# Designed miniproteins, single chains, continued (2): the designs that were tried, part 106

Each design is a single chain, and the fold is of that chain. pLDDT is the mean over its residues in the fold that is shown.

## One batch from the design tools (miniprotein)

Design m7911
Fold by ESMFold2-Fast:
Structure m7911 (fold): chain A 86 residues (1-86)
Amino acid sequence: MERAEELAERATELGRQAVEAARAGNVEEARRLLREAERLAREALRLAAEAAEREGDYELAEEIRRALEELPARAEAELAQLEALA
């Protein structure tokens, strides 16, 4: 769980940097940072689901796996919003 939290924090920081890059007009850097944030968020959710399963919280693990399946669509929506900012 702690490792998943660390990855989630790093993903959040990269997302913040992506917004700043987009506002500065650097759309390509914003896209690169957002893609990296998505990869870290995906790994964090995967680890969190595995931890929930190990602790016997199968309901939480299913919720996290649903969030993981939705992550690519959410990342594409955020990318479209960042493109609108630039």
Scores: mean pLDDT 77

Design m7912
Fold by ESMFold2-Fast:
Structure m7912 (fold): chain A 64 residues (1-64)
Amino acid sequence: MVLVATTDQPQVVLDLAKKEIQEALPEVKVTIDGNTLTVTAPSKELAEKAKKILEGAGFTVEEV
């Protein structure tokens, strides 16, 4: 499962979101490229949890 999350907020917001997801869901992989944060989750349940964290932080999240 892959999620792509975008925001117009500064880099610190992406860094904090990555840290929060990695601390809560250590099984998922988080990559930041510019204003885009990509989450690779081994299951739908982990992807849904990551999506909720990202949406709570103000990201627009799309499942790919």
Scores: mean pLDDT 81

Design m7913
Fold by ESMFold2-Fast:
Structure m7913 (fold): chain A 65 residues (1-65)
Amino acid sequence: SSDLQNFINQLDSRIKEIDKQIQEIEDQLKQDPDNQELRLELQILEGMRALLQGMKSWLERILQR
């Protein structure tokens, strides 16, 4: 449905925002590779990205049935 497609588009936008945040933290870690706070933040963002991507993929499969 159009509502599900709009939700998928919103998930895609959020994933892109997280990708930008991950890139910014990775760039900071190049200057301070032993920063435990940045490494923890990166792990949290990577986990969130994986959950959102899983949800998006599941919804896309529902729309194709």
Scores: mean pLDDT 87

Design m7914
Fold by ESMFold2-Fast:
Structure m7914 (fold): chain A 97 residues (1-97)
Amino acid sequence: MSDQEIIDYFESIIAEDPNDWVAWLRLGEAYLKLGDYEKAIEAYEKAIELNPNDSKAWYNLGLAYYKLGDYEKAREYFEKAAELGFEEAKKNLEKLE
């Protein structure tokens, strides 16, 4: 599937079930791949609102802010992901020292 086909698919799932945090996470990942970091952030924020213990969503939110040059928010979200056990977030925190 293309990234656009993935976006269209998960948008249709969200239209039927806006509480599907996995659909929001996948939508955010597709936008991140396309370089649409602002839309990726919106989707990840919804995913963490619905499932605040998803360490991957916190990590990806940090990556999106890092790509936008907001290193302070990137650090904050990487720290949250690391606290939840996401090991890759610890490596990214070292780069922001």
Scores: mean pLDDT 84

Design m7915
Fold by ESMFold2-Fast:
Structure m7915 (fold): chain A 79 residues (1-79)
Amino acid sequence: SMDIKKLNETIKEFEKVKKEVIELAKKKGDKKSIFEAEVLEGFALMSVGVGKLTGDVQFALNQVEKILEKVKKLKEELE
């Protein structure tokens, strides 16, 4: 479905931004930001898992979009 495609695209964008955050944090020696990025990935994976178990793809998409916003903010704080 279109919602599943959107969810997969949002997950890929999250993975890309997370990688950028980890690379920036490593350059700065910021272990806390690495940990925060890993915690956000955990929440994203949990949200996707709930969506798969319940069939509520729209809920999963909404949660992953919020988590993506948080990792983008973390990237901005590291720039």
Scores: mean pLDDT 86

Design m7916
Fold by ESMFold2-Fast:
Structure m7916 (fold): chain A 65 residues (1-65)
Amino acid sequence: MEKVEEEAYRLGYEAALLEKQGDMEKAKELNQRALELIESLPDPEERERALRAAQEGAAKALAEA
């Protein structure tokens, strides 16, 4: 996995976990960081993969919470 996809996954995971814990301000910050990271990618296919990684991270956190 590309390093950027790993970072997107981590951000999605942590944001969803914080949202479950009620820390909405930190969750919004991490979601914004994930969006900025994805939007910084020049390749549309890379952006799609990073977005999917973030969604998979969030789904993992929801399954654990």
Scores: mean pLDDT 80

Design m7917
Fold by ESMFold2-Fast:
Structure m7917 (fold): chain A 69 residues (1-69)
Amino acid sequence: NAEEYLEKGRQLLDEGKYEEAVKWFEKAIELDPDNAEAHFELARAYSAMGKNAEAAKWGKKALDLNPDL
């Protein structure tokens, strides 16, 4: 399920494996396109990689889905 993919992505982020974490967050979004947390975590992964344009794009989508995030 999407939550299991989120957990895997977060583990990879903690390990500094940002590119791999992005892939798992993308899989979470494929399973649950309205999952605000998956969009937020994807933005965090891109930010950690210095990909600020991608981080802003996905962060905006996360806030559009859940403004309280």
Scores: mean pLDDT 85

Design m7918
Fold by ESMFold2-Fast:
Structure m7918 (fold): chain A 60 residues (1-60)
Amino acid sequence: EIEREVLRALGEIYLAIGKLDLEKGDTESARESYRKAAELFRQAGDEEGWKEAEKMAEDA
């Protein structure tokens, strides 16, 4: 479904934002971005994606 693909793409964008925030040392912003990515992947039905994003949020 096209809606799920859009949600997955948004999840990837938020993962990229979180990685950038970590590179800048902004751990709090990175966690928020990763949690947002996880929620978007969850809405998209991408179980592997949301698990990866949740792990990144926990590790940040």
Scores: mean pLDDT 81

Design m7919
Fold by ESMFold2-Fast:
Structure m7919 (fold): chain A 54 residues (1-54)
Amino acid sequence: SRVEEVRKLAEQGKIDEAIEVILKRAREGEDILDELETLESLVPGVVERVVERM
C-alpha cells in the first residue's frame, strides 16, 4: 500500500523520500489524497512542501 509506504518512510525520518513517493504518484495520475493526509498527520505543514515541488 502506498499509504503504508509513506507512513513507514515518515516514521524513519525519510520525509523527502515520502514526498517523492507522493509526487511520483501524482504525476502518474493516481489519487494521492490518502497519502497526503497520512504524511500531514505525521509531519504538519508537509502539504506546502509537496505543492512547492509540483
Scores: mean pLDDT 81

Design m7920
Fold by ESMFold2-Fast:
Structure m7920 (fold): chain A 68 residues (1-68)
Amino acid sequence: DLDKLSEMSQAAADAAREGVRQGLPPERAARIARRTLSESLRKGLSPEEAEKRLREAMEEELRRLREE
């Protein structure tokens, strides 16, 4: 469904922007968002579940950045 894909793609863009706002380099935020979006699409997740996973993935990447 194109509408579902558009909604999930927007959630990925939103998550990446929030990650950058919180201190992630843009390339890392984009990579994590794309990976999480691709994984969510492959698993057939709902837009709501994909948004949750995108948020969790950004939080995990921020945690890893702080440990570097």
Scores: mean pLDDT 83

Design m7921
Fold by ESMFold2-Fast:
Structure m7921 (fold): chain A 87 residues (1-87)
Amino acid sequence: SEAEELIERAEELLKRARELVKKAPKELVKRAIGLALRAIGLKFEAEILKKLGKLTPEKLERLRAELAELEAELAALEAEIAAAQAK
């Protein structure tokens, strides 16, 4: 379902963010932790709304937009960490 796909994407985002926490230089680790916490929050909200039958199309669209924004921020941080490691 669309809700299950959203939760799976949030779980993948969280896994990627946790890997970045392990790889990040000290200056970027706080940003990686912040992304991981936001991913945890989004996943938890989606799961609770699904369980309560309150995951409306409007809320699903909002959560998808938030997830896409987090995915973009994560990709940018991944690129910054890769660039720092290449120097």
Scores: mean pLDDT 83

Design m7922
Fold by ESMFold2-Fast:
Structure m7922 (fold): chain A 70 residues (1-70)
Amino acid sequence: SKVDKAVKEFQEWLAEIVEKASSETQKKIAEIWEKTVVKLDEALKKGEEEAIKVLEEGKKEVEKVFEESE
């Protein structure tokens, strides 16, 4: 499905980012992903569009943390 593809793409991107991140940043990324998974489950009840938005928001959150960690 479109959601399954988006999830896999997100997970592969996360793995790449985590490889480059410090231990502290990795912990923050893990927390964001855990929160994103919870929101994703709720969004899936509304449909694929909402699920994809949750994944996009999670990605932006991870990017922000990575940028702010310097």
Scores: mean pLDDT 81

Design m7923
Fold by ESMFold2-Fast:
Structure m7923 (fold): chain A 70 residues (1-70)
Amino acid sequence: MREEARRHLELGREALERGDYDTAIEHYERALEADPENEEALRGLAEAIGRKTGDEEQARRDLERALEAL
């Protein structure tokens, strides 16, 4: 489970670094499926969504709500 999360975190980060936000979102969502309380996956997902949509404030609010649930 956690090893699967780590793999998807790595792939999500690589996709985010190259500007492939759709792929980054997919991998961070898969990381959260494996480890639902993974802060790194939640932060990565929020960043990828914010960069894709241009609504970084909405993404930040969603991240804060998710972190409060941990």
Scores: mean pLDDT 77

Design m7924
Fold by ESMFold2-Fast:
Structure m7924 (fold): chain A 60 residues (1-60)
Amino acid sequence: MYRFEAEIPDVRRAIAAALRLIGDFPKAKVSLTGNTLTVEGDFSEEEAERIRRELEEFAA
């Protein structure tokens, strides 16, 4: 099981990131608390890398 957390300073980007992750990874448990986005699930290594890249894009 994987758990990713990213703090995204812009609330609009945090919401956009959550929606995109839900669309791209529908089996993932995605939650947003303030500016902290959490993604949990049973992912392949390839899926985990894609999630990490998407979070990095929105956090930067």
Scores: mean pLDDT 79

Design m7925
Fold by ESMFold2-Fast:
Structure m7925 (fold): chain A 109 residues (1-109)
Amino acid sequence: SLVDEILEWVRKGLEQAKKLPEEERERFVLDLATAALRVMYLNNLSIEEFEKLAEGILKLLREYGVPDWVIEAVERLAKVGLEAMKQGLSLDEFEARIDAVLAEERARR
């Protein structure tokens, strides 16, 4: 399934992230998870497939020992993405909401 292919892509990305300096690794992982959620939205997957993908990403992040703040940021991105899907928002509006969450997370650290 496309969900399984995206999860395998995320897993491979997390393995590559281990080779990065710590500061770059956190940013790379956040960008990786965000890209996975964007691919899902772009492919017009069902709400059930989105929830399965989001749950799978969060499980992988925990398995790979990703810092709590990155996991919390991805949980917020997943929640915002799910709400956008439920409301039938355009890709542009979805992107605007994702970018707003990422900007807030950068400000909080």
Scores: mean pLDDT 83

Design m7926
Fold by ESMFold2-Fast:
Structure m7926 (fold): chain A 69 residues (1-69)
Amino acid sequence: GELIVEVIELPADADLNAAAEALAAELRKQGALVQRVTPAVERDGRLVATVVAIRDGRILAIRLVAPVP
């Protein structure tokens, strides 16, 4: 299957966990099979949450990134 990698930059005041849950819900509404939603963690000086889904034979790996406050 095709792999699509997307990065979404969010402001420091954004709730990454809420944003990831909202994205997962929207992907499910669009008929995607959500495989994984990772909790927001600090990596390499940034907060990161990841949503992995399969849609139309494609793997979607969407990374939500925000500055650490």
Scores: mean pLDDT 84

Design m7927
Fold by ESMFold2-Fast:
Order: C-alpha cells, then sequence, then structure tokens
Structure m7927 (fold): chain A 56 residues (1-56)
C-alpha cells in the first residue's frame, strides 16, 4: 500500500511536469511524447517502489 501510494504520487508529479514542458516547447509533437514519457516514468516508479517495499 505504501509503495502504491508513492507510485501514484510519482505518476502525478511526472504528469504535471510533462504538461508544463509541453506547454513551453510546443504541444503538437510534445504532447504525445509527454504522455508516453509520463506513463513510462509512472510505471518505473511503481515497479521500483513495490520492489523496494517488498524487499524491506
Amino acid sequence: SAGEEAARRAGEAARRAGGEAAGLVGYHDTMQAGKEFGEEAAEEGARRAEASAARN
């Protein structure tokens, strides 16, 4: 549960950062890249948080 909460917060932060970056650079090409990057970061964060919590 703690790992899931940490992963969710990391995903929210990644989405927020991706949205800001897309707005600054140019959203047409960056929006799709931002979405993929955010999803990858959220999945990686979730995997790391769960692995760390399980091994502790």
Scores: mean pLDDT 64

Design m7928
Fold by ESMFold2-Fast:
Structure m7928 (fold): chain A 89 residues (1-89)
Amino acid sequence: SAEEYFKEGLKLFTEGRYEEAVEKFEKAIELDPEYAKAYLYLGHVLFLLGEYEKAVEYYKKAIELDPEYKDAKKLLEEVLKELGKYEEA
């Protein structure tokens, strides 16, 4: 199930196995394209891998699916700050 792949991704993420975590979160999204939490964690793994522009896209997708998703909004602010765009706004 999407939830099972998400849980596997979380375990890999906590172990620092980021590339493997990406694969599991992508499978969760493939099974449930509305799984806002999976988009959040995929974005966060990409942020940790230095893929800032991709992290922005996935955080925005999580917010699109859940406009009240406080964690996604906070992480979006953090990645935009890394890109320097938040400080120029």
Scores: mean pLDDT 83

Design m7929
Fold by ESMFold2-Fast:
Structure m7929 (fold): chain A 59 residues (1-59)
Amino acid sequence: SREEIIEAYKKRFGDKVPSKEELEELAKELGVSVSTVKRVILEYQVEEGIELLKEAILG
C-alpha cells in the first residue's frame, strides 16, 4: 500500500537521498515497481513541503 511504501522509505533512508540501486532494492522488497515507489515518495514529499511552508508562514 501507499502507507507501507512511505513508512519503509522513512525507516531505511530518513533524511538521506537514496541512490537508484537503493530505490530498486526497496521496490523489490515491497513487491512494487520502482516507478510506483518514486511516484508515492514524490507525492509524500510535496505534501510534507506544503506542511513546512505553512509552518514558515505562521512563524
Scores: mean pLDDT 75

Design m7930
Fold by ESMFold2-Fast:
Structure m7930 (fold): chain A 55 residues (1-55)
Amino acid sequence: MEQERIDAEAERLLKTAEDNVEKAYKEGKISKEQAEKNLKLTREAVDRLRERRLA
């Protein structure tokens, strides 16, 4: 099924975004609250991509 490939790609993209946000937070470029908001937006974007592929 195409779903398995989409899920794997979504997980990789999300992991990369999480690592980038964590790095920016540790470097003091963003606040903890901004990091949490960025992660929430990234998860929502990934979820929307998955929903569009299934539609």
Scores: mean pLDDT 74

Design m7931
Fold by ESMFold2-Fast:
Structure m7931 (fold): chain A 69 residues (1-69)
Amino acid sequence: GEKEELRKELLKLIGEILRLIGDIYELERELEKTTDPEKKEELKKKIEELEKKLEELLKKLKELDEKLK
């Protein structure tokens, strides 16, 4: 049924979100340990890119959750 496929998609999306949160966390920890200004700027840019991707995935999660209600 359609709800079963939507639930599978939801679980996959949750998995992607959790991995992305983990990646952001690791980069933030690396940023805290980094003393090189150039490397700090590179890490900040990577974190910003991943945060934007996280916002897009969270938006998809809300849309999917509404379809399951």
Scores: mean pLDDT 84

Design m7932
Fold by ESMFold2-Fast:
Structure m7932 (fold): chain A 70 residues (1-70)
Amino acid sequence: DEVKKIFEEVLGKPVSWDDNFFDLGGDMEKAMKLIKKIEEKFGVNLPLGVLRRDPTVKGIEAYIKEQLAK
C-alpha cells in the first residue's frame, strides 16, 4: 500500500489503515510533506482540507481513487 508507506515515511512509525494522522503526531509541517509526496506519487491535487476532513490512509486512498476515476 503506497499511501500507507508515505504516511509511515512522514510520521516515522507504523500506521494502520484507519489511524488518524494527527493523533499519531502529525503536525502542519508533516501534513504539507505528506500532501507533496502523495501529489508527486499519484499525479493528483490533494487540498489540505481533504486531509483535515479524513486524515487516514483509508480516507486519502479513497480520495485518490476518486480523482483518478474522473
Scores: mean pLDDT 83

Design m7933
Fold by ESMFold2-Fast:
Structure m7933 (fold): chain A 62 residues (1-62)
Amino acid sequence: MTEGLEAVAKVYKEFLPSLPESSHPEAEKLVDEAVARLFAGADVEEVVRELREGLEKLKQKS
């Protein structure tokens, strides 16, 4: 589990400087969902990919 949590944190940290302030609450929701999926036994690579896609969409907003 630690490796999955570290991967999620790394992705969030990489995107955070590029995200609009208005999207920060939605970005935090995506991270919370990713963490919940990891605890439910989802594949780390799948969770990280979905998180990146969600954050990329937020990056393109406002």
Scores: mean pLDDT 78

Design m7934
Fold by ESMFold2-Fast:
Structure m7934 (fold): chain A 70 residues (1-70)
Amino acid sequence: SAAARAREAFEAGKRFYEAGNYDSAIRAYRGAIRLDPDFAEAYRNLGIALEKAGRLEEAREYFEKAKELE
């Protein structure tokens, strides 16, 4: 299912983030959101990865979206 694939992309994103590979984490979290647009946790984790990448304004937008979904 799309939800199961979204969780797989999200888990991959977490592994990239833990490894310090923020660009790959961002890509994986974006993939999770594309598969499940209501995946609040993926928006939140995308925001965190964007902050680590220095993309602070974009991070803020995704934190706001995560809050709207919860």
Scores: mean pLDDT 89

Design m7935
Fold by ESMFold2-Fast:
Structure m7935 (fold): chain A 56 residues (1-56)
Amino acid sequence: GMEEALERLKKMVEGAVKNPELYDKAVEFLKSLQESHAGEAAKEALDYLNELVKKK
């Protein structure tokens, strides 16, 4: 469901913030998903990514 998709995206962004090479790819992937049926989960995952970056 949507919750499972969001959890998987959150785990991806947590890994991406530790690796600059993965960061760019994760942001690009999430932006592409915003225009799909998973747009809400992608939007929430991007907001989570931004919060993680601000805390460092």
Scores: mean pLDDT 74

Design m7936
Fold by ESMFold2-Fast:
Structure m7936 (fold): chain A 65 residues (1-65)
Amino acid sequence: MERPRLTPEQRAALERTLRNARDGGKAVGASEGTVFGVKQKGDPALAGLSLEEIGYALAELARRR
């Protein structure tokens, strides 16, 4: 898989999504359902990213803590 180029805004949006989901008691990871849900929320910072790019970025951020 290729590493997506994330802007600081896109990275911050994904990190906020992971934190908010964990704080809300939701299991969050790079699952297909999580990736699709993030895209479907209509976050404008993520509008330019494919589902594969979002999935890779979520997996990377989840490993990073």
Scores: mean pLDDT 59

Design m7937
Fold by ESMFold2-Fast:
Structure m7937 (fold): chain A 106 residues (1-106)
Amino acid sequence: SETLEELKRAKDLLSEALALLRAGDNGARAGVLETSALMHIMLASLFSEDEEVKKEIKDTIASLKPLNDAMNEARKAGNEAEARALAIQYTTKLLDSVSKLIKKLE
């Protein structure tokens, strides 16, 4: 399944991003990996013919928007430690959702 392949790629990218964020390492690289993962999640939705799968992806991203907005506001305020903690929370929740969706499709 093309949908499953794209979700697995997103999972790998999110796992790498989360490891970098937890290490206090290159946040810019973590951000690029997260953006790449979101593109693969969008491709998974596009390739899916299952409306329930499309809805679950849409609902997951929508549910995480307030956390993403809070992370961006912390970055604008120069609160790097808070921004990183919020990024860890965001990436962890997104990774969990993607992992659960992969298990449903296997």
Scores: mean pLDDT 87

Design m7938
Fold by ESMFold2-Fast:
Structure m7938 (fold): chain A 68 residues (1-68)
Amino acid sequence: ALSAEERERVAELVERGREAFERGEYREAEALAEEALAIDPHNEEARELGLEAAVKILEEAVKKAFPD
């Protein structure tokens, strides 16, 4: 089981990641979600955030590669 400190850190990372996602900083959001998952690999919020960020990163990459 996670310590109270680890649980608090995971919550902080997820919150910061969501704020980054809201700002359109999808790569930062993905990195923060990955840090949270490194501490708690079963954190559903972090997994969902990471997946959503990855989808946005891919969408932006495709749009940039094929702008016309």
Scores: mean pLDDT 84

Design m7940
Fold by ESMFold2-Fast:
Structure m7940 (fold): chain A 60 residues (1-60)
Amino acid sequence: SAAAERLRAFQAAVDAAIAAGEDITPIVEAALAAETDPELRAQIRAIAEARRRAAELEAA
């Protein structure tokens, strides 16, 4: 589905930024600003939180 493709693209962008040592906040904010579906907005936020948590654990 288009929604699944959008989430996959978002995940890829977040993963690329983390791999580069870059802040993902602008990517998350841009994705949330572009998305009107509250369920997709919740998934975007959950993915961002999970990726941040995983990166923190790897850095420790």
Scores: mean pLDDT 81

Design m7941
Fold by ESMFold2-Fast:
Structure m7941 (fold): chain A 66 residues (1-66)
Amino acid sequence: AMSFETAIRAAYQAAYELAKQGVPIDEAVETAVRLALSLNPDATEEQIEEIRKAAREGAEEGVKAR
């Protein structure tokens, strides 16, 4: 239960920090998704999609914080 919530939070935070530091949005998203999946390797396809959405939101907010 907490594993998926942790992966969502990790994906958002990682993508945010990378994008804020100047990493392109798509690269920040892919890097953050890989990190999140390492924390939740049993994620379903639907959960992976939600993790990717969180990473994209994080990256977009990171760009705004530049």
Scores: mean pLDDT 80

Design m7942
Fold by ESMFold2-Fast:
Order: C-alpha cells, then structure tokens, then sequence
Structure m7942 (fold): chain A 58 residues (1-58)
C-alpha cells in the first residue's frame, strides 16, 4: 500500500516530467522533495515507480 506522501511524490514527479518533456534532474527531484516535505529518497523512489509503470505499459 502506498502512503499519501508516496502518492503525492509520484503525482508531482509525473507532473514535472510532463511540464519538462523529459525526466526531472536530481536538482529538480530535490526541489519536489522540499516542496512536499518528504525526503529526496521518497521522490527518487517515486521516479523509479513511474519508470517501471511506463515500461509495463509500453
């Protein structure tokens, strides 16, 4: 089960990727973590989950 924080991180990373047209950089992931009040590790994990989901769907 994903926590509310992990779900928020996944949504924020997905939105940033859509905005940029590319995967967010480490610096951009760090800014997302700061905005959400989560660890950078939580945001990095969210990016990995999104990449895994894309690999399954494509």
Amino acid sequence: MLSARETAAINAVAAKEQELGRPPSDAELRRIAERLGVSPETVRRALRRLQAAKARDQ
Scores: mean pLDDT 78

Design m7943
Fold by ESMFold2-Fast:
Order: structure tokens, then C-alpha cells, then sequence
Structure m7943 (fold): chain A 70 residues (1-70)
């Protein structure tokens, strides 16, 4: 379902941010901010029939999300 795909995308972002925080790439405060933004993006995309297919962090700590039609 779209809800299950959205939940899976949120879980992937959470895991990515937790790993980046453990490696010292981002602070706990940055992790919380990025997670909140990603969750809003996932919700907006799901409302438009899209799903996040990949999430990554660049060397500057910017969250990069790739999306496709569901």
C-alpha cells in the first residue's frame, strides 16, 4: 500500500540519519531537523501518488531524496 511504502521510506531515512550521527557527520539537532523535513516530504509525495526510492546524505550533510510514481 502507499502507506506501507511511505512508512518504509521514513524508516530508511531514520536509519540513514542514525548512522550519520554515529559517524559524527551530523549533530543530534541536525538529525532531528532533517528527519522532520524528510517526513513532511514523504507525506507530500504520498499525497501525490509518488514514493521515495532512495535517500542519501552528501559530504555537506545535505539530505538527497529520489522519488518516482507509485
Amino acid sequence: SAAERAAAAVDRVRALLEEAQKKGMITPEQAEELFARAERVVQALAANGQVITRASLDEDGRLVLEAAPA
Scores: mean pLDDT 79

Design m7944
Fold by ESMFold2-Fast:
Structure m7944 (fold): chain A 67 residues (1-67)
Amino acid sequence: MQKAVDEELLAVGIEAARAAAEGEYRPELVEEARRLSETAEVDEEALREASEAAMAELRPVAEAALA
């Protein structure tokens, strides 16, 4: 079930990104996301959408850090 795996990967990715943005980097979430991406057949469209969602969560923090 690729959809279920993609949803889990997206959820873990967003959680890791949120934790990092708040200064609480959680390596176990990054490791879990990497493990899921190795076993999942992710569609390019789903991956782009997931990346966009994660970037939207981090964008204001990243812009503040880079400004």
Scores: mean pLDDT 62

Design m7945
Fold by ESMFold2-Fast:
Structure m7945 (fold): chain A 82 residues (1-82)
Amino acid sequence: METKEDDEKLAKRVLKELIERLRQEDNPENQLDLIESYKEYLKKTISDKEILEKALKALEEAKELIQQGKTEEAIRVLEKSI
């Protein structure tokens, strides 16, 4: 229980950092690279499989939106995952 709560807080913190960086980045290729880097970081850091899968799903949805030029919608998806 405690470990899952810690992983949830960590995932939220990491996603907030990603959101901030995405807001500062205008290049879609760099935005996609950021998402991949954060996916890799979460996989190394989050031990709870449920929390990890939920975060990774949000990142994949955000990635698809960025590929469509919808960075604002991608940020909203990530914000809802916090």
Scores: mean pLDDT 82

Design m7946
Fold by ESMFold2-Fast:
Structure m7946 (fold): chain A 114 residues (1-114)
Amino acid sequence: MEEVEKAKKLLEEARKALQAGNYDEAISLFEEAVKLAPDSEIGTEAYLLLGEAYLRRGDYEKAVEAFEKAIQLGKDNKELQIRALTLLVRAYEKMGDKEKAEEARKRIQEVLKE
């Protein structure tokens, strides 16, 4: 309980840093949030936003890792899965991996059929 509450506060501070364009601070705070509550709804959201912070900073490989983790944890949240997969497509496109980008697009269609 206490760890989830601490993770929520870190998530809100990290969101403020992300909105301010302070990606290094946002990344550190999101990483702390996932460590405190990795297998929670808060942890799943933190992985999604961690991926977005990496993507905005240009760390595409780390963004892919974070988005894949968010997809794994958010199996029962179709909206989150579609959001994470859409950002995953963008990360692969930025890396020049057209095959992986197309694979991620197919995964979006699979989630929509469930």
Scores: mean pLDDT 86

Design m7947
Fold by ESMFold2-Fast:
Structure m7947 (fold): chain A 92 residues (1-92)
Amino acid sequence: SAAGRGAEAAAAGARAAAEGAKSGDAAKAAGGAVGAIGGAESALLGGPENEAARRAAEAAREAARAAAAGDGEAAEEAARRAEEAARRAREE
């Protein structure tokens, strides 16, 4: 589904943002954040009724904000939640 694909993209962006923030790679953190936000938008537009995709989008946006603030630990926790929610969005 479009919502599931958006959720997967959001989670991938969130993971890259968290990795960049933890490693001090500002370009990776920024690129990951852009991907997380774009994926989140796609997830929400593709199926606003898909609760798992919505949770993935929310977690991915949280990861992007934490990464922008330089909080690698918070970004990691949010990226993990986005990944779990994206998996649920594809399975359910």
Scores: mean pLDDT 84

Design m7948
Fold by ESMFold2-Fast:
Structure m7948 (fold): chain A 79 residues (1-79)
Amino acid sequence: SLVEEAVEALKKGNEAAKAGDTEKAIEYYEKAAELFYKEAETTENVAQYVGLVLAGIGALIDAELLREGRTSGKDIFGR
């Protein structure tokens, strides 16, 4: 599913970030956001739609934080 592909892209993004490959990490996070938004367009369930959109926004925030040379918001608090 697109959700499984998005989660795999997030995982690859996190692995690239840990390896210091910031450019590759940003690419994977942006891909994950695209896949989450694509899946959101196919759902008629409001809770699923909101969850998928928030997941996509989170991935884009992680990409932007890395682009600015910052740790992702999730890692700042060890979450």
Scores: mean pLDDT 79

